# Ledger of designs, part 65: designed miniproteins, single chains, continued (3)

Each design is a single chain, and the fold is of that chain. pLDDT is the mean over its residues in the fold that is shown.

## One batch from the design tools (miniprotein)

Design m10383
Fold by ESMFold2-Fast:
Structure m10383 (fold): chain A 82 residues (1-82)
Amino acid sequence: MEELLKKYEELVEEIYKIEVEILEEDKSLSEEEKERAKEELEKQKKETLEYAKKLSKEELEEELEKLEEFKKRLIEYKEKHS
């Protein structure tokens, strides 16, 4: 379980970094809007990690697959809009 949770935490951190980079590249947002969005992303990251700790091993594996798909979609979005 702990090893699987570490993989989940690492993936959540990777997703957060990609989301922040997308946000920083968004020229339509003001600096103030970017700061608020970053704070919301940080809150979502914390909630996601707290949620993961409550999951069974099987549920955690399913969520891990979903996060990998989400990361793939974020990378595709970034490549298209960079």
Scores: mean pLDDT 81

Design m10384
Fold by ESMFold2-Fast:
Structure m10384 (fold): chain A 86 residues (1-86)
Amino acid sequence: MREEELKELEERAKEGDAEAAAELARLYYEQGDYEKAREWAEKALELDPNNYLAWAVLAAAYYGLGDFEKAREYGEKAERLLEEEE
């Protein structure tokens, strides 16, 4: 269920799991909660600044919030990481 999945990811993120924080951000983005998606993506990047998913979700969340300049900036960071992680 959505609530149980969010709680599990939140607990793992609090333990320092950057992947869990990035997945939590993605789930909030899918629900249309762009503010929470942004907050959890930022937390994932504090844990791992090379997390591609966190940069991608942060860009998407800012786009959903209407901040197109930040969306572009963070999207470019995600693109560069994807190219480097090959």
Scores: mean pLDDT 81

Design m10385
Fold by ESMFold2-Fast:
Structure m10385 (fold): chain A 67 residues (1-67)
Amino acid sequence: MEREAVLKIVAAKLLRIAAELEGAPEEKLRKAEELVREAERALEAGNVEEAIRLAEEAIRIASEAIE
């Protein structure tokens, strides 16, 4: 479970970088970055399921910004 949260946070970070390189709107990039930051804090607090949910939302935002 914790490993899944870490992998999804990393995936969200990579997708945000890809979206930035593709010229995604700053607002979408900022939202994805905020969600990644919240996911990292949730993981540090031991809220693994919350970290996964936040990372998945960041992945969705970044992926949609590339499309």
Scores: mean pLDDT 83

Design m10386
Fold by ESMFold2-Fast:
Structure m10386 (fold): chain A 88 residues (1-88)
Amino acid sequence: EPELLTPEQRKKVAEILRKAAEEARKHGDEETASILENLAKQVEENPMTAGVVVLSLAVLLVSDKNQGREKTAEILEKALAEVEKIAA
């Protein structure tokens, strides 16, 4: 059974996602930024496992790589690594 993130872990994950959204916007990727902001809100407001967040970021990463959004893909890879550290 996947363990739920604590409220403190959810806050840290939401902060990581919001920072990634801001960086995506700076590189002109408003679509990915909006998805990341929505995910951050969902993490902060709802019980959630790290696995759900990791999967969501991995799906976005694959989508952005397939669209040639190389800078946003780098931002997502960094966010994914930071989320995995919070879950450890």
Scores: mean pLDDT 84

Design m10387
Fold by ESMFold2-Fast:
Structure m10387 (fold): chain A 56 residues (1-56)
Amino acid sequence: GDPALTPREREIVELAARGGLTAAEIGRRLGIAPSTVRRHLARVRAKVGSVVLALQ
């Protein structure tokens, strides 16, 4: 089934996919810590698997 992504997880995936942005750059764009970005990316990878992010 489809993974249940939060709006924040979708934003982070789009920023990573569109610009190849690092966790630090995404954190600056969204006003959150890089560790928070990494945590969201880890949750997305767990829900969807690495293939979606690897295709970028």
Scores: mean pLDDT 71

Design m10388
Fold by ESMFold2-Fast:
Structure m10388 (fold): chain A 69 residues (1-69)
Amino acid sequence: IKESASPEDIAKLVANQYNFAKENAPNWLASVNPKALELLEEASKAYEAGDYEKAAKLFKEADKIEKAL
């Protein structure tokens, strides 16, 4: 992700990667921290609702939890 990425760009990246992982890497999703996975699900829903700022914020929270592992 570029430093100048807008919330919309971040939300698109998250939604696309999460949906791809659900279809193509379900075993990887099963190994993700449950709280981080929950935040990714909420981010995807926020993106579908057009709330790009909320989606980007939830993505950053999920990333922090994953990196803390």
Scores: mean pLDDT 70

Design m10389
Fold by ESMFold2-Fast:
Structure m10389 (fold): chain A 71 residues (1-71)
Amino acid sequence: SALLNSGYKELKIKKKTEDGTLELEIVNPVTKKTLTVTVKVSEEEYKKLENKELTPEISAKISEAIAKAAA
């Protein structure tokens, strides 16, 4: 998604729970508004996010969470 691609450096992990639930802050690069989304990830997916690696699977989860939060 354009938001995820443009806002990658503005993606912040605010909180992680032991069950793999992440709270992410994403800034819309056009409007500069902050959006908070919740995604459920595996420990391996979390490590990839920490290393700034966005796999298609992780990207899809974040995009879906953004769509649900925006609706």
Scores: mean pLDDT 68

Design m10390
Fold by ESMFold2-Fast:
Structure m10390 (fold): chain A 83 residues (1-83)
Amino acid sequence: IEELEEKIKEDPENAELWYELGLKYAEKGDYKKAIEYLEKAIELDPENYKAYLALATIYNQLGDDEKAEEYLNKAYEILKEKE
């Protein structure tokens, strides 16, 4: 996490770093920060289907099945556009 936070300070528009930071906070059980950072990753790269999948997983763990399904569907739409 500390290493990722240092990299983000040098490159705050790198969507991949925000995505990785979101995953690290999800691993720690800090779902509020995980969601915040994953939403930032999507803001910077709206085609990052992995961030949508991560958000779907987190919302499912929080019991918000409606949001989980919504984010899962967004991820599939992005994948379909590549094919």
Scores: mean pLDDT 78

Design m10391
Fold by ESMFold2-Fast:
Structure m10391 (fold): chain A 93 residues (1-93)
Amino acid sequence: RAEEERRQAAESLRELAEWVESLGGEEAQKAAEYLRRAAEAVEAGDFESALKYFLEAMRAAEKMELSPEEARELAAKMTAAALLVIGAQIEAE
């Protein structure tokens, strides 16, 4: 079960990375790279590194030129992914 929760959280982070990357630009690429590293860390059960990479992805995302609609969608997807990671962390403890 804990492994399945981690896989679901990692998959959500990778899907978010693909969506962010599709928006284009250097900051979008950086955010996507950090989200993929966060997914790898979650799969490994390294939630400290996962949080670090997720925060770096958010910092890169803050520099992206987004429409208000894209910004709302990003916030929603980031929140959903963060909640899944928190759930996986709780299940692992």
Scores: mean pLDDT 81

Design m10392
Fold by ESMFold2-Fast:
Structure m10392 (fold): chain A 88 residues (1-88)
Amino acid sequence: MEEARRDLELLKAAIEKYAKDGEVLTPEQLRQIAADLEAAGAHPGLVEFLRRLAETARKGIRVTWEKDPETGEEVLVFEDVDGRRTAA
């Protein structure tokens, strides 16, 4: 969907403002990213997801850009320090 792709692009831009690919985002940085996305008009569900992630992932989150080998599309993967992965 075009909306999901736009939200992914907004998320990518917001993350790149605070961290490079593979770097750990702190809970504070996740809150700032959520605020930037809300201001940019991203989907409320994505904003709430990031705010919740900031509250639950107190050790920080590693963010990586992976390419789906089946579709060739970029997907954003959030991984905590214990290796638990969530795709968005």
Scores: mean pLDDT 71

Design m10393
Fold by ESMFold2-Fast:
Structure m10393 (fold): chain A 46 residues (1-46)
Amino acid sequence: SFEEDANKAIEELKKQLENAKKAGLPKSYIDRLEEQLKAVEEALKK
């Protein structure tokens, strides 16, 4: 279902974000991942 797919995407994005922060990747890259996460969460609300 869309909800299952969205939740899967959210988990993957959270994992990527955590890994990026631990690896010390540029803030611009981290901000982009956070924007993607917010977009998926907002889409799930609709």
Scores: mean pLDDT 79

Design m10394
Fold by ESMFold2-Fast:
Structure m10394 (fold): chain A 108 residues (1-108)
Amino acid sequence: MMPLLVVAGYDATGLDAEQRAAAEAAARELARRAEELARRYPEATFALGRVSVDPAERTVVAEARVFSEERREVLTEARGVAHVDAPSVEAIREATEKALENLRRLEE
């Protein structure tokens, strides 16, 4: 079995220290949940948890992905989006909670 690579990432651009800490914690939790889901897919090579902020779209996006490098495809994905006037810890939490709820439905 090829080792599964687990990646937690966040976009820190335009975030203050509290928002960066919230995004990092959220990305790690999303990555952990993606890793657990990836165990259902023998072909999975990557599990990703990511939080990104798009100021132009006024959104915070939280996502968990399971990817196969061998197949060059996303095997499963769960996303949560919060619409905001400005990035906030509350928006990061809202997007993350939505992504985790969607991920939970994929586990059913």
Scores: mean pLDDT 79

Design m10395
Fold by ESMFold2-Fast:
Formats: sequence, C-alpha cells, structure tokens
Structure m10395 (fold): chain A 79 residues (1-79)
Amino acid sequence: SKLLEELEKELKELLEELKEAVEAGDVLRAIGLILRIIGLTLDYIKEAEKKGDEELKKKIEELGEKALKEALELLKKLP
C-alpha cells in the first residue's frame, strides 16, 4: 500500500535524524523527533480509518510501534 510505503520512508528519515541528535547529545531535538514519530503514526492511522481499511490500520500500528521501540532504544544512548 502507498500509505504504508510513505510511512516507512518518513519513519526511517526521522530515525536517522534521531541518531544524529543522540550522537550530538541534543536532548530537546531527540525528544522532539520521538514526538514527531508518534504524531506521524497517529495521522497515518486516521487516514487508514477514513478508508475503512482495518488491515492497513493494523500494519501502520505495528510499523509505528516498531519505530517507537527503536527510537526509545536510541534515546538510552544519550550521555
């Protein structure tokens, strides 16, 4: 699905920015990027709901949860 592909690309970009923020010790930027990952995932869930696509919604939720878990592991590496 196009929505799932778009979300995956945007989440990958946000995770790369998060790695850079963590390496720089930029706490505010790191937290801001995590909030963006959450907000982005919720927006894509709403789009799947508007389409009545429960299968797509579930895949978006799973992808967003996976990205958030990775983001939280990266956050632990802050000095």
Scores: mean pLDDT 88

Design m10396
Fold by ESMFold2-Fast:
Structure m10396 (fold): chain A 92 residues (1-92)
Amino acid sequence: GELAKEGVEYAVERAREAGVEAEGEVEGNKVTITLRGATVGQMMGALGGATSAELLGAEAKVKVEGDTVTVEIIGPSPELAAEGARAVGESL
């Protein structure tokens, strides 16, 4: 819902501040954050954020294809999905 969208928007803004082209999508309790033109450091940051989301109780998956990173966060609630998205943003 609204909270998951807010978390995604935060992560996208943080990625853009770090110089990365970013997009986010929300599907119920699932959040997808896509980074394009990511550096190795930003890829590691995304992995760290995904790990933090898992520690919060969400499921997180990171896919890397060249310089494109896709992070999927599935929370048991929109609140946890939003917190997971914020953790990814804070790690960039």
Scores: mean pLDDT 79

Design m10397
Fold by ESMFold2-Fast:
Structure m10397 (fold): chain A 60 residues (1-60)
Amino acid sequence: MKREELIAEGKELAKEGGLPGFPTQRSDGEGRVRPLDEAELEAGIAALRTHIALEAERAA
């Protein structure tokens, strides 16, 4: 699977979750930034799906 397709899917999910965007890079806290690999992008997508599900579960 191509990274661009994962990024596109992540952006759609981020919009559904009410986020301003989908992270395609990460910071190590020292101002360094690196691109995410396919596995990291897949993990991000899974995390967003979990977040959306939990948000629905916690509806007041």
Scores: mean pLDDT 74

Design m10398
Fold by ESMFold2-Fast:
Structure m10398 (fold): chain A 66 residues (1-66)
Amino acid sequence: MGTVVVTNASAEGATAAALTGIGHGGEVKVDTTGKTKVVATGLSEEGAREVAAAGESRGGKAEITW
């Protein structure tokens, strides 16, 4: 199971990452108290890669941990 943290996300990038994480059966938390941060947990390898790609395609930075 993987965790993906997307930081420095735009609203569009945060939405894309969150929806992708939910679509792969992950648990998603969005923090907007500063720069938008999305944390998706419980992901498969494929799900983690797709969440990271969704966040990064919109200018965010994604980190995957296993």
Scores: mean pLDDT 76

Design m10399
Fold by ESMFold2-Fast:
Structure m10399 (fold): chain A 61 residues (1-61)
Amino acid sequence: EPTLSPAQQAADEAALPVIRAVNAAMKAHPDVTPGELGRAVRAALASGEVTPEAIIAQLKA
């Protein structure tokens, strides 16, 4: 396990909201497939908003 530099730690911190949003969305919709979840996350990232609600909205679309 490599030691994270401050720059890598900042990038990892930017990824944490995505991980948390994905986890929350999975708890709300346990039947969602990893493929659909990944597509919804990418769409949310493209819109600049990565929240559980944004991911769930993409899953409903």
Scores: mean pLDDT 71

Design m10400
Fold by ESMFold2-Fast:
Structure m10400 (fold): chain A 78 residues (1-78)
Amino acid sequence: AFRQVSGITYLNEKENEKEVVAAEAVLGDVLLVLTFDGRVYRVNLADPSQVEKLPLKGIPEDLSVPLLLDPRETYAAS
């Protein structure tokens, strides 16, 4: 299962998959979630109802992801 951050749920539940393993990073008003199978999701923390799936090969530079997290590692930055 993935982790829940700031009391929000950022899961797309339409798959028959049993478990989503994720690494995550919080950057200002956005939460970036990387799943174990290589999918990337963006959640707007100001409007957590908006969840967008990003193509793995094209992470937007406007997110300026400073941390490249391995899906096996969990490290929360303050």
Scores: mean pLDDT 48

Design m10401
Fold by ESMFold2-Fast:
Structure m10401 (fold): chain A 56 residues (1-56)
Amino acid sequence: SYEDYVKKGEEAAKKKDYKTAAEYYLKALTLQPDNEEVRKKAEEAAKKAHELYGLE
């Protein structure tokens, strides 16, 4: 469910696993594409993952 994806994303972010956090937030966003809060969380996690792992 949407809630499960958000919770897993938050859990991953707490462990600084931003790549996994971004993946779960993006899955949540596919269920609620108009959800500004989750979009922001997905963007933030993806940015942090990019900064740590150097992905383009």
Scores: mean pLDDT 78

Design m10402
Fold by ESMFold2-Fast:
Structure m10402 (fold): chain A 55 residues (1-55)
Amino acid sequence: SPLEQQYQQLVEELLRLQAEIDANADDPARVARLVAEQERLLKQYQQVVAQIAAS
């Protein structure tokens, strides 16, 4: 389903973003920007999970 595809894409993006955060741990300004991206993706992930559970 489109929701399952979106779920898989979000998981992949979150894993990539975490790797970038870890790779840039010595750059607090860059980490702050990446963490803001992570928060946005986590909110989308929670919404998609809730929709799948309700289906």
Scores: mean pLDDT 86

Design m10404
Fold by ESMFold2-Fast:
Structure m10404 (fold): chain A 61 residues (1-61)
Amino acid sequence: MSKEELIEKAEELGKQAIRALNRGDNETAARYLEQAAEYLEKAGLKERAKRTRESAKKILE
């Protein structure tokens, strides 16, 4: 995948996480954010990936 495609997948997963949060499904939201972080890391966006993983952990606390 290109860097642009990886970022696009991460953004789509981020939107799915927001939808899950709006439904009160924190476990599903955290899972989507963890997947988004993996795509961001593959895209070379290491700091953004780290913040996304931190957000996933906070949702489960």
Scores: mean pLDDT 86

Design m10405
Fold by ESMFold2-Fast:
Structure m10405 (fold): chain A 71 residues (1-71)
Amino acid sequence: SIEELRREVEELAKKYIENHSLEEIRKKLEELEKKLNEEMASLKDGELTEEARKLLLEASALALAEEKLLK
């Protein structure tokens, strides 16, 4: 469910905040954004690979972690 996915993102974001600095999180986000753009460019309309799903989850978690550290 969307609620379960949201909880997973929040838990990952918390782990990133506990174990990484803001600079490290930003660097990881840049690296994942590059990988995600590459993966998304290779997808057909309507398909979502397990790799693309994992990258989206990690990118969402890193973005949330950055937002929480800035507030």
Scores: mean pLDDT 76

Design m10406
Fold by ESMFold2-Fast:
Structure m10406 (fold): chain A 75 residues (1-75)
Amino acid sequence: DVLEEIQELIREAQRALEEGDSKAAREKATEAVRRATRMLELLDKVDIENKQKYRAELQELLARAKEVLARAEAA
């Protein structure tokens, strides 16, 4: 499940921040942003059921990943 993979990357990035590993946090958060952005781009090109629900979930994950990335870059 792509959504679960992105959520796990965000959790790993948050854990790395808590442990003081800003480099790992940045790498994990950057990967989460990349994957969420790619999935949103693919979603716009496909005709699937619940498209709006997937878009909303991906946008929320992208926002969370960007927030973690910003914190990691500030650390």
Scores: mean pLDDT 83

Design m10407
Fold by ESMFold2-Fast:
Structure m10407 (fold): chain A 62 residues (1-62)
Amino acid sequence: DLERDIDIGVAQLAASVIYTTSRDKDPKAAEEARKILELSDTDPQEALKRAMELAKELDKKE
């Protein structure tokens, strides 16, 4: 399913960016991003939703 493959790719990319940018500033956020990466293989839509929510939460802290 093409849409599923795209959702997986987007979720993985978003989580990877959050992990890379957060690992030095917010280890809790980095750990959540790692969990999102694991989730992207089994539930890409939930992973994408969590990645977006995590990004928004980090924006509030900065």
Scores: mean pLDDT 73

Design m10409
Fold by ESMFold2-Fast:
Structure m10409 (fold): chain A 71 residues (1-71)
Amino acid sequence: MKLSQAEKEELLGRAAARLKAERGRSTFSPQELADFMGISVEELAALARGELQPDEAELLRLRELAGLPLP
């Protein structure tokens, strides 16, 4: 399943916001965000470029982690 630009930006933005809330700070490294999302930093970079094509189960996991509503 290919993520749209809007879905990619929402997913990354929500995941970053949740990480900031959990850590109580406004900054973190790409490695910390990747670890929080349960992916590699290379996969995080691919997601940011819109090149990551997660399967349905992985997409649902990432959406839950980001705090997005489930379908």
Scores: mean pLDDT 72

Design m10410
Fold by ESMFold2-Fast:
Structure m10410 (fold): chain A 95 residues (1-95)
Amino acid sequence: LQELKEETARLVRFHLENAAKAAEDAGLTDIADELRKLSEETVQRILDAQNEEELKAVLRETGARVAEIADRVPNLDVQATLTLAIIGIAVSIAT
């Protein structure tokens, strides 16, 4: 469980930071800040998870939040990066 949590936290941080950077480069500073805050909160929740069910719940909730953010983003490059983040998180759950 600990190794799975550490790997999942690393992947979430990687994908959300890439999305935040893309948003910042597009001038969407509020979106970038929201993504970085979500990354920090999600990583902490992942590390606090006591079992796989809690870990899966955190990832499901995070994926839903990223999808909500993507729906509000008018920039297609940032939307594509957010979609890749959702896919990365989903793969972490499946493995």
Scores: mean pLDDT 77

Design m10411
Fold by ESMFold2-Fast:
Structure m10411 (fold): chain A 55 residues (1-55)
Amino acid sequence: SAKEFVEELEKNFPNLSIEEVKERAIAAVKLGQEEGDIESVERAVQLYAEALRRE
């Protein structure tokens, strides 16, 4: 599920490259949109924005 995907991304965030975070966040957004899980979409967008700030 999108929720499980975003939870795993949040847990692993400190150990992932900026590019890996961006790719996984995009995947989580797409999955959340397909499932109608708006909360998981918003969380994934926030992780993507955080990755952009670290570039």
Scores: mean pLDDT 83

Design m10412
Fold by ESMFold2-Fast:
Structure m10412 (fold): chain A 67 residues (1-67)
Amino acid sequence: GSMDLNDYEVALLREAGLDPASFSVAEATLIVMAAAIELRAKNGKLGSDEEFREAAVAEARRAAARR
């Protein structure tokens, strides 16, 4: 459902060393969108799936550090 994190978001948060249960769908969406915005601003493109995953993991860690 729209209120549950998808498997990608769960895996992403776990890779960042975070508990997926402590994040809302809205927070996970903002993390993924922040990664996309940052990569486009820096490189003009999203890059590879691996580069995008690494950027999203970094954004997840930054989001947690702001709590």
Scores: mean pLDDT 78

Design m10413
Fold by ESMFold2-Fast:
Structure m10413 (fold): chain A 82 residues (1-82)
Amino acid sequence: AEELLKKGLEYMKKARQAHLAGNKEEAITNYEKAIDYFKKAYEAGDKRALPLYYMAEASLAHLRGDTEKAEELYKKYDEILS
C-alpha cells in the first residue's frame, strides 16, 4: 500500500508540474498514472489514497474540459477532508 501511494504522489507531482507548464498531454498521462496508483493504494487499504484519487480525477476532468465532472469530483475531495 505505502509503495503504491508513493508512486501515485510522484506521478501527481509530475502531472501538476506539466499542467502548470501548459504541457496538457504530459499532464493527462501523469494524472492517469497517479489515478491508477491511488486506486490500487485505496483497494490495498490505504484510506489516505481516496482524497488524492478524487483530486487527481478532478484535475484530469478539468484538463479534458469536463467542467461538470471536475466540480463534482472536487466536492467529493472537499467532503472527505472536512
Scores: mean pLDDT 81

Design m10414
Fold by ESMFold2-Fast:
Structure m10414 (fold): chain A 58 residues (1-58)
Amino acid sequence: DLIERVREILREHGVPEELVESTARMLSLARTRGQALQIALEATAHHPEAAADVAALL
């Protein structure tokens, strides 16, 4: 599951659990890759390594 892989990346890079779960819910509602990327980038604004890993996955 793509969303579960994003959760794992965010947790591995120290993103707070509340933000991880919020991001996962928003990603489940995204209709386009562009929307998914925007959601992921907002969640990883303070975690540039996580941002790169998530962007590569999407």
Scores: mean pLDDT 79

Design m10415
Fold by ESMFold2-Fast:
Structure m10415 (fold): chain A 99 residues (1-99)
Amino acid sequence: KLEEARELLKKARELLAKARAAADPAEAYALAREAYELAEKAFELALEAGDYDLALEAAELALEAARLRLEHAPEEEIAAAIGDVFRAIGDLLDVELGK
């Protein structure tokens, strides 16, 4: 689980960097969405493994990716993108407060 979580987090960071560099909003959105999905999965795997430090890193990355996704979201995806931002905030708070 930890090895899978770390690999997903590494890929999510690479995708987020590409999303930030993308000139096309549609490409930035797609890359940010994929980065969010990978970071969220890494978060769940890190929690299952009891690695709260890794879970915190994954939650922080998921929030960054969700925010970038929302910034470039087409109108029909805005509601879903907002929901993912609030989910990421909740996950981050749960790790910080859950000791």
Scores: mean pLDDT 83

Design m10416
Fold by ESMFold2-Fast:
Structure m10416 (fold): chain A 110 residues (1-110)
Amino acid sequence: VKELAEARLAERPDDAEAWLNLGASYYHQGKYEEAIKYYEKAIELDPNNADAWLLLGRAYLKLGEYEKAVEYFKKAIEIDPNNKTAWKYLAEAYRKLGKVDEADEYEKKA
């Protein structure tokens, strides 16, 4: 719920996880550019959070920014290579770029 994340951030603006949760709330509302803004805040506070990079990539994927989505999913995988969700979304982004062979290879890692 957006309200709980906003209350948490008012008290603790250095809380990377609260910024991530606020971004996710905007993402679920279809407000992908706003979600990106809050995910970037989470990454600024904790650049080694693989989930933050994954969520940033997902938002760019929804905006049709497939090359940026690939870049951020690769960053998530660099931090956590066992993140099967990141491999799945990387494959989806490559499919959107028309790179079917790469998509099939990455899908096997999911």
Scores: mean pLDDT 84

Design m10417
Fold by ESMFold2-Fast:
Structure m10417 (fold): chain A 57 residues (1-57)
Amino acid sequence: MEEEKAKEAIELAKKNPDDPTVINEAVSLGAELGEEAYQRMKKVAEENIKKIKEKNS
């Protein structure tokens, strides 16, 4: 169950990189699911934020 929620949050962050709300929610879900899930989601969120910056520049 925990892994399923983590995967869903990660997929949402990847699919909607232009929406900072989705990124924030994905990270929040990871924090509730555990340290390992949180770290994985945090890396995905950081990559998405970097891509958004590149688009804006």
Scores: mean pLDDT 64

Design m10418
Fold by ESMFold2-Fast:
Structure m10418 (fold): chain A 76 residues (1-76)
Amino acid sequence: EKLKEAEEYLRKGIQAYHAGNLDEAIENFEKAAELAKDVDPQLAATAYSLLAQVYLDRGDEEKAAEYIKKAQELGA
């Protein structure tokens, strides 16, 4: 349920990112992280790391730093 939905959003985000659709990638990675946060911290950390990468690609270093911190807090 939540895990399967998180994995689906992560997949959609990765597809959007490879297609150069950064806004769509952000939306899908945010949904993946939200769904995964309570059930799979490793998946949530992965989604946050990917969010950080997308924000770096957009030149938003402040947002990227926030997501790097969130990924580190969940990834042990």
Scores: mean pLDDT 85

Design m10419
Fold by ESMFold2-Fast:
Structure m10419 (fold): chain A 66 residues (1-66)
Amino acid sequence: MADALIRAMRLAGFEEGAEELAQKVLNGEDSVAHLAAVMIALIGKLFEEGDNPELRAALDEVLAGL
């Protein structure tokens, strides 16, 4: 799940956020609220840019991991 979220953030252009999330996951500091905020931002980016098949595929991978 987290790896797919990190990939989705990089595809959306949020590389700094992707690295921050990776560090939080490694340290066990990630929270449901943080992950939810990341998901909301990615969904918003997908809607803003329209059809991005790579980002959509990464988000589908996250949802499949739930």
Scores: mean pLDDT 67

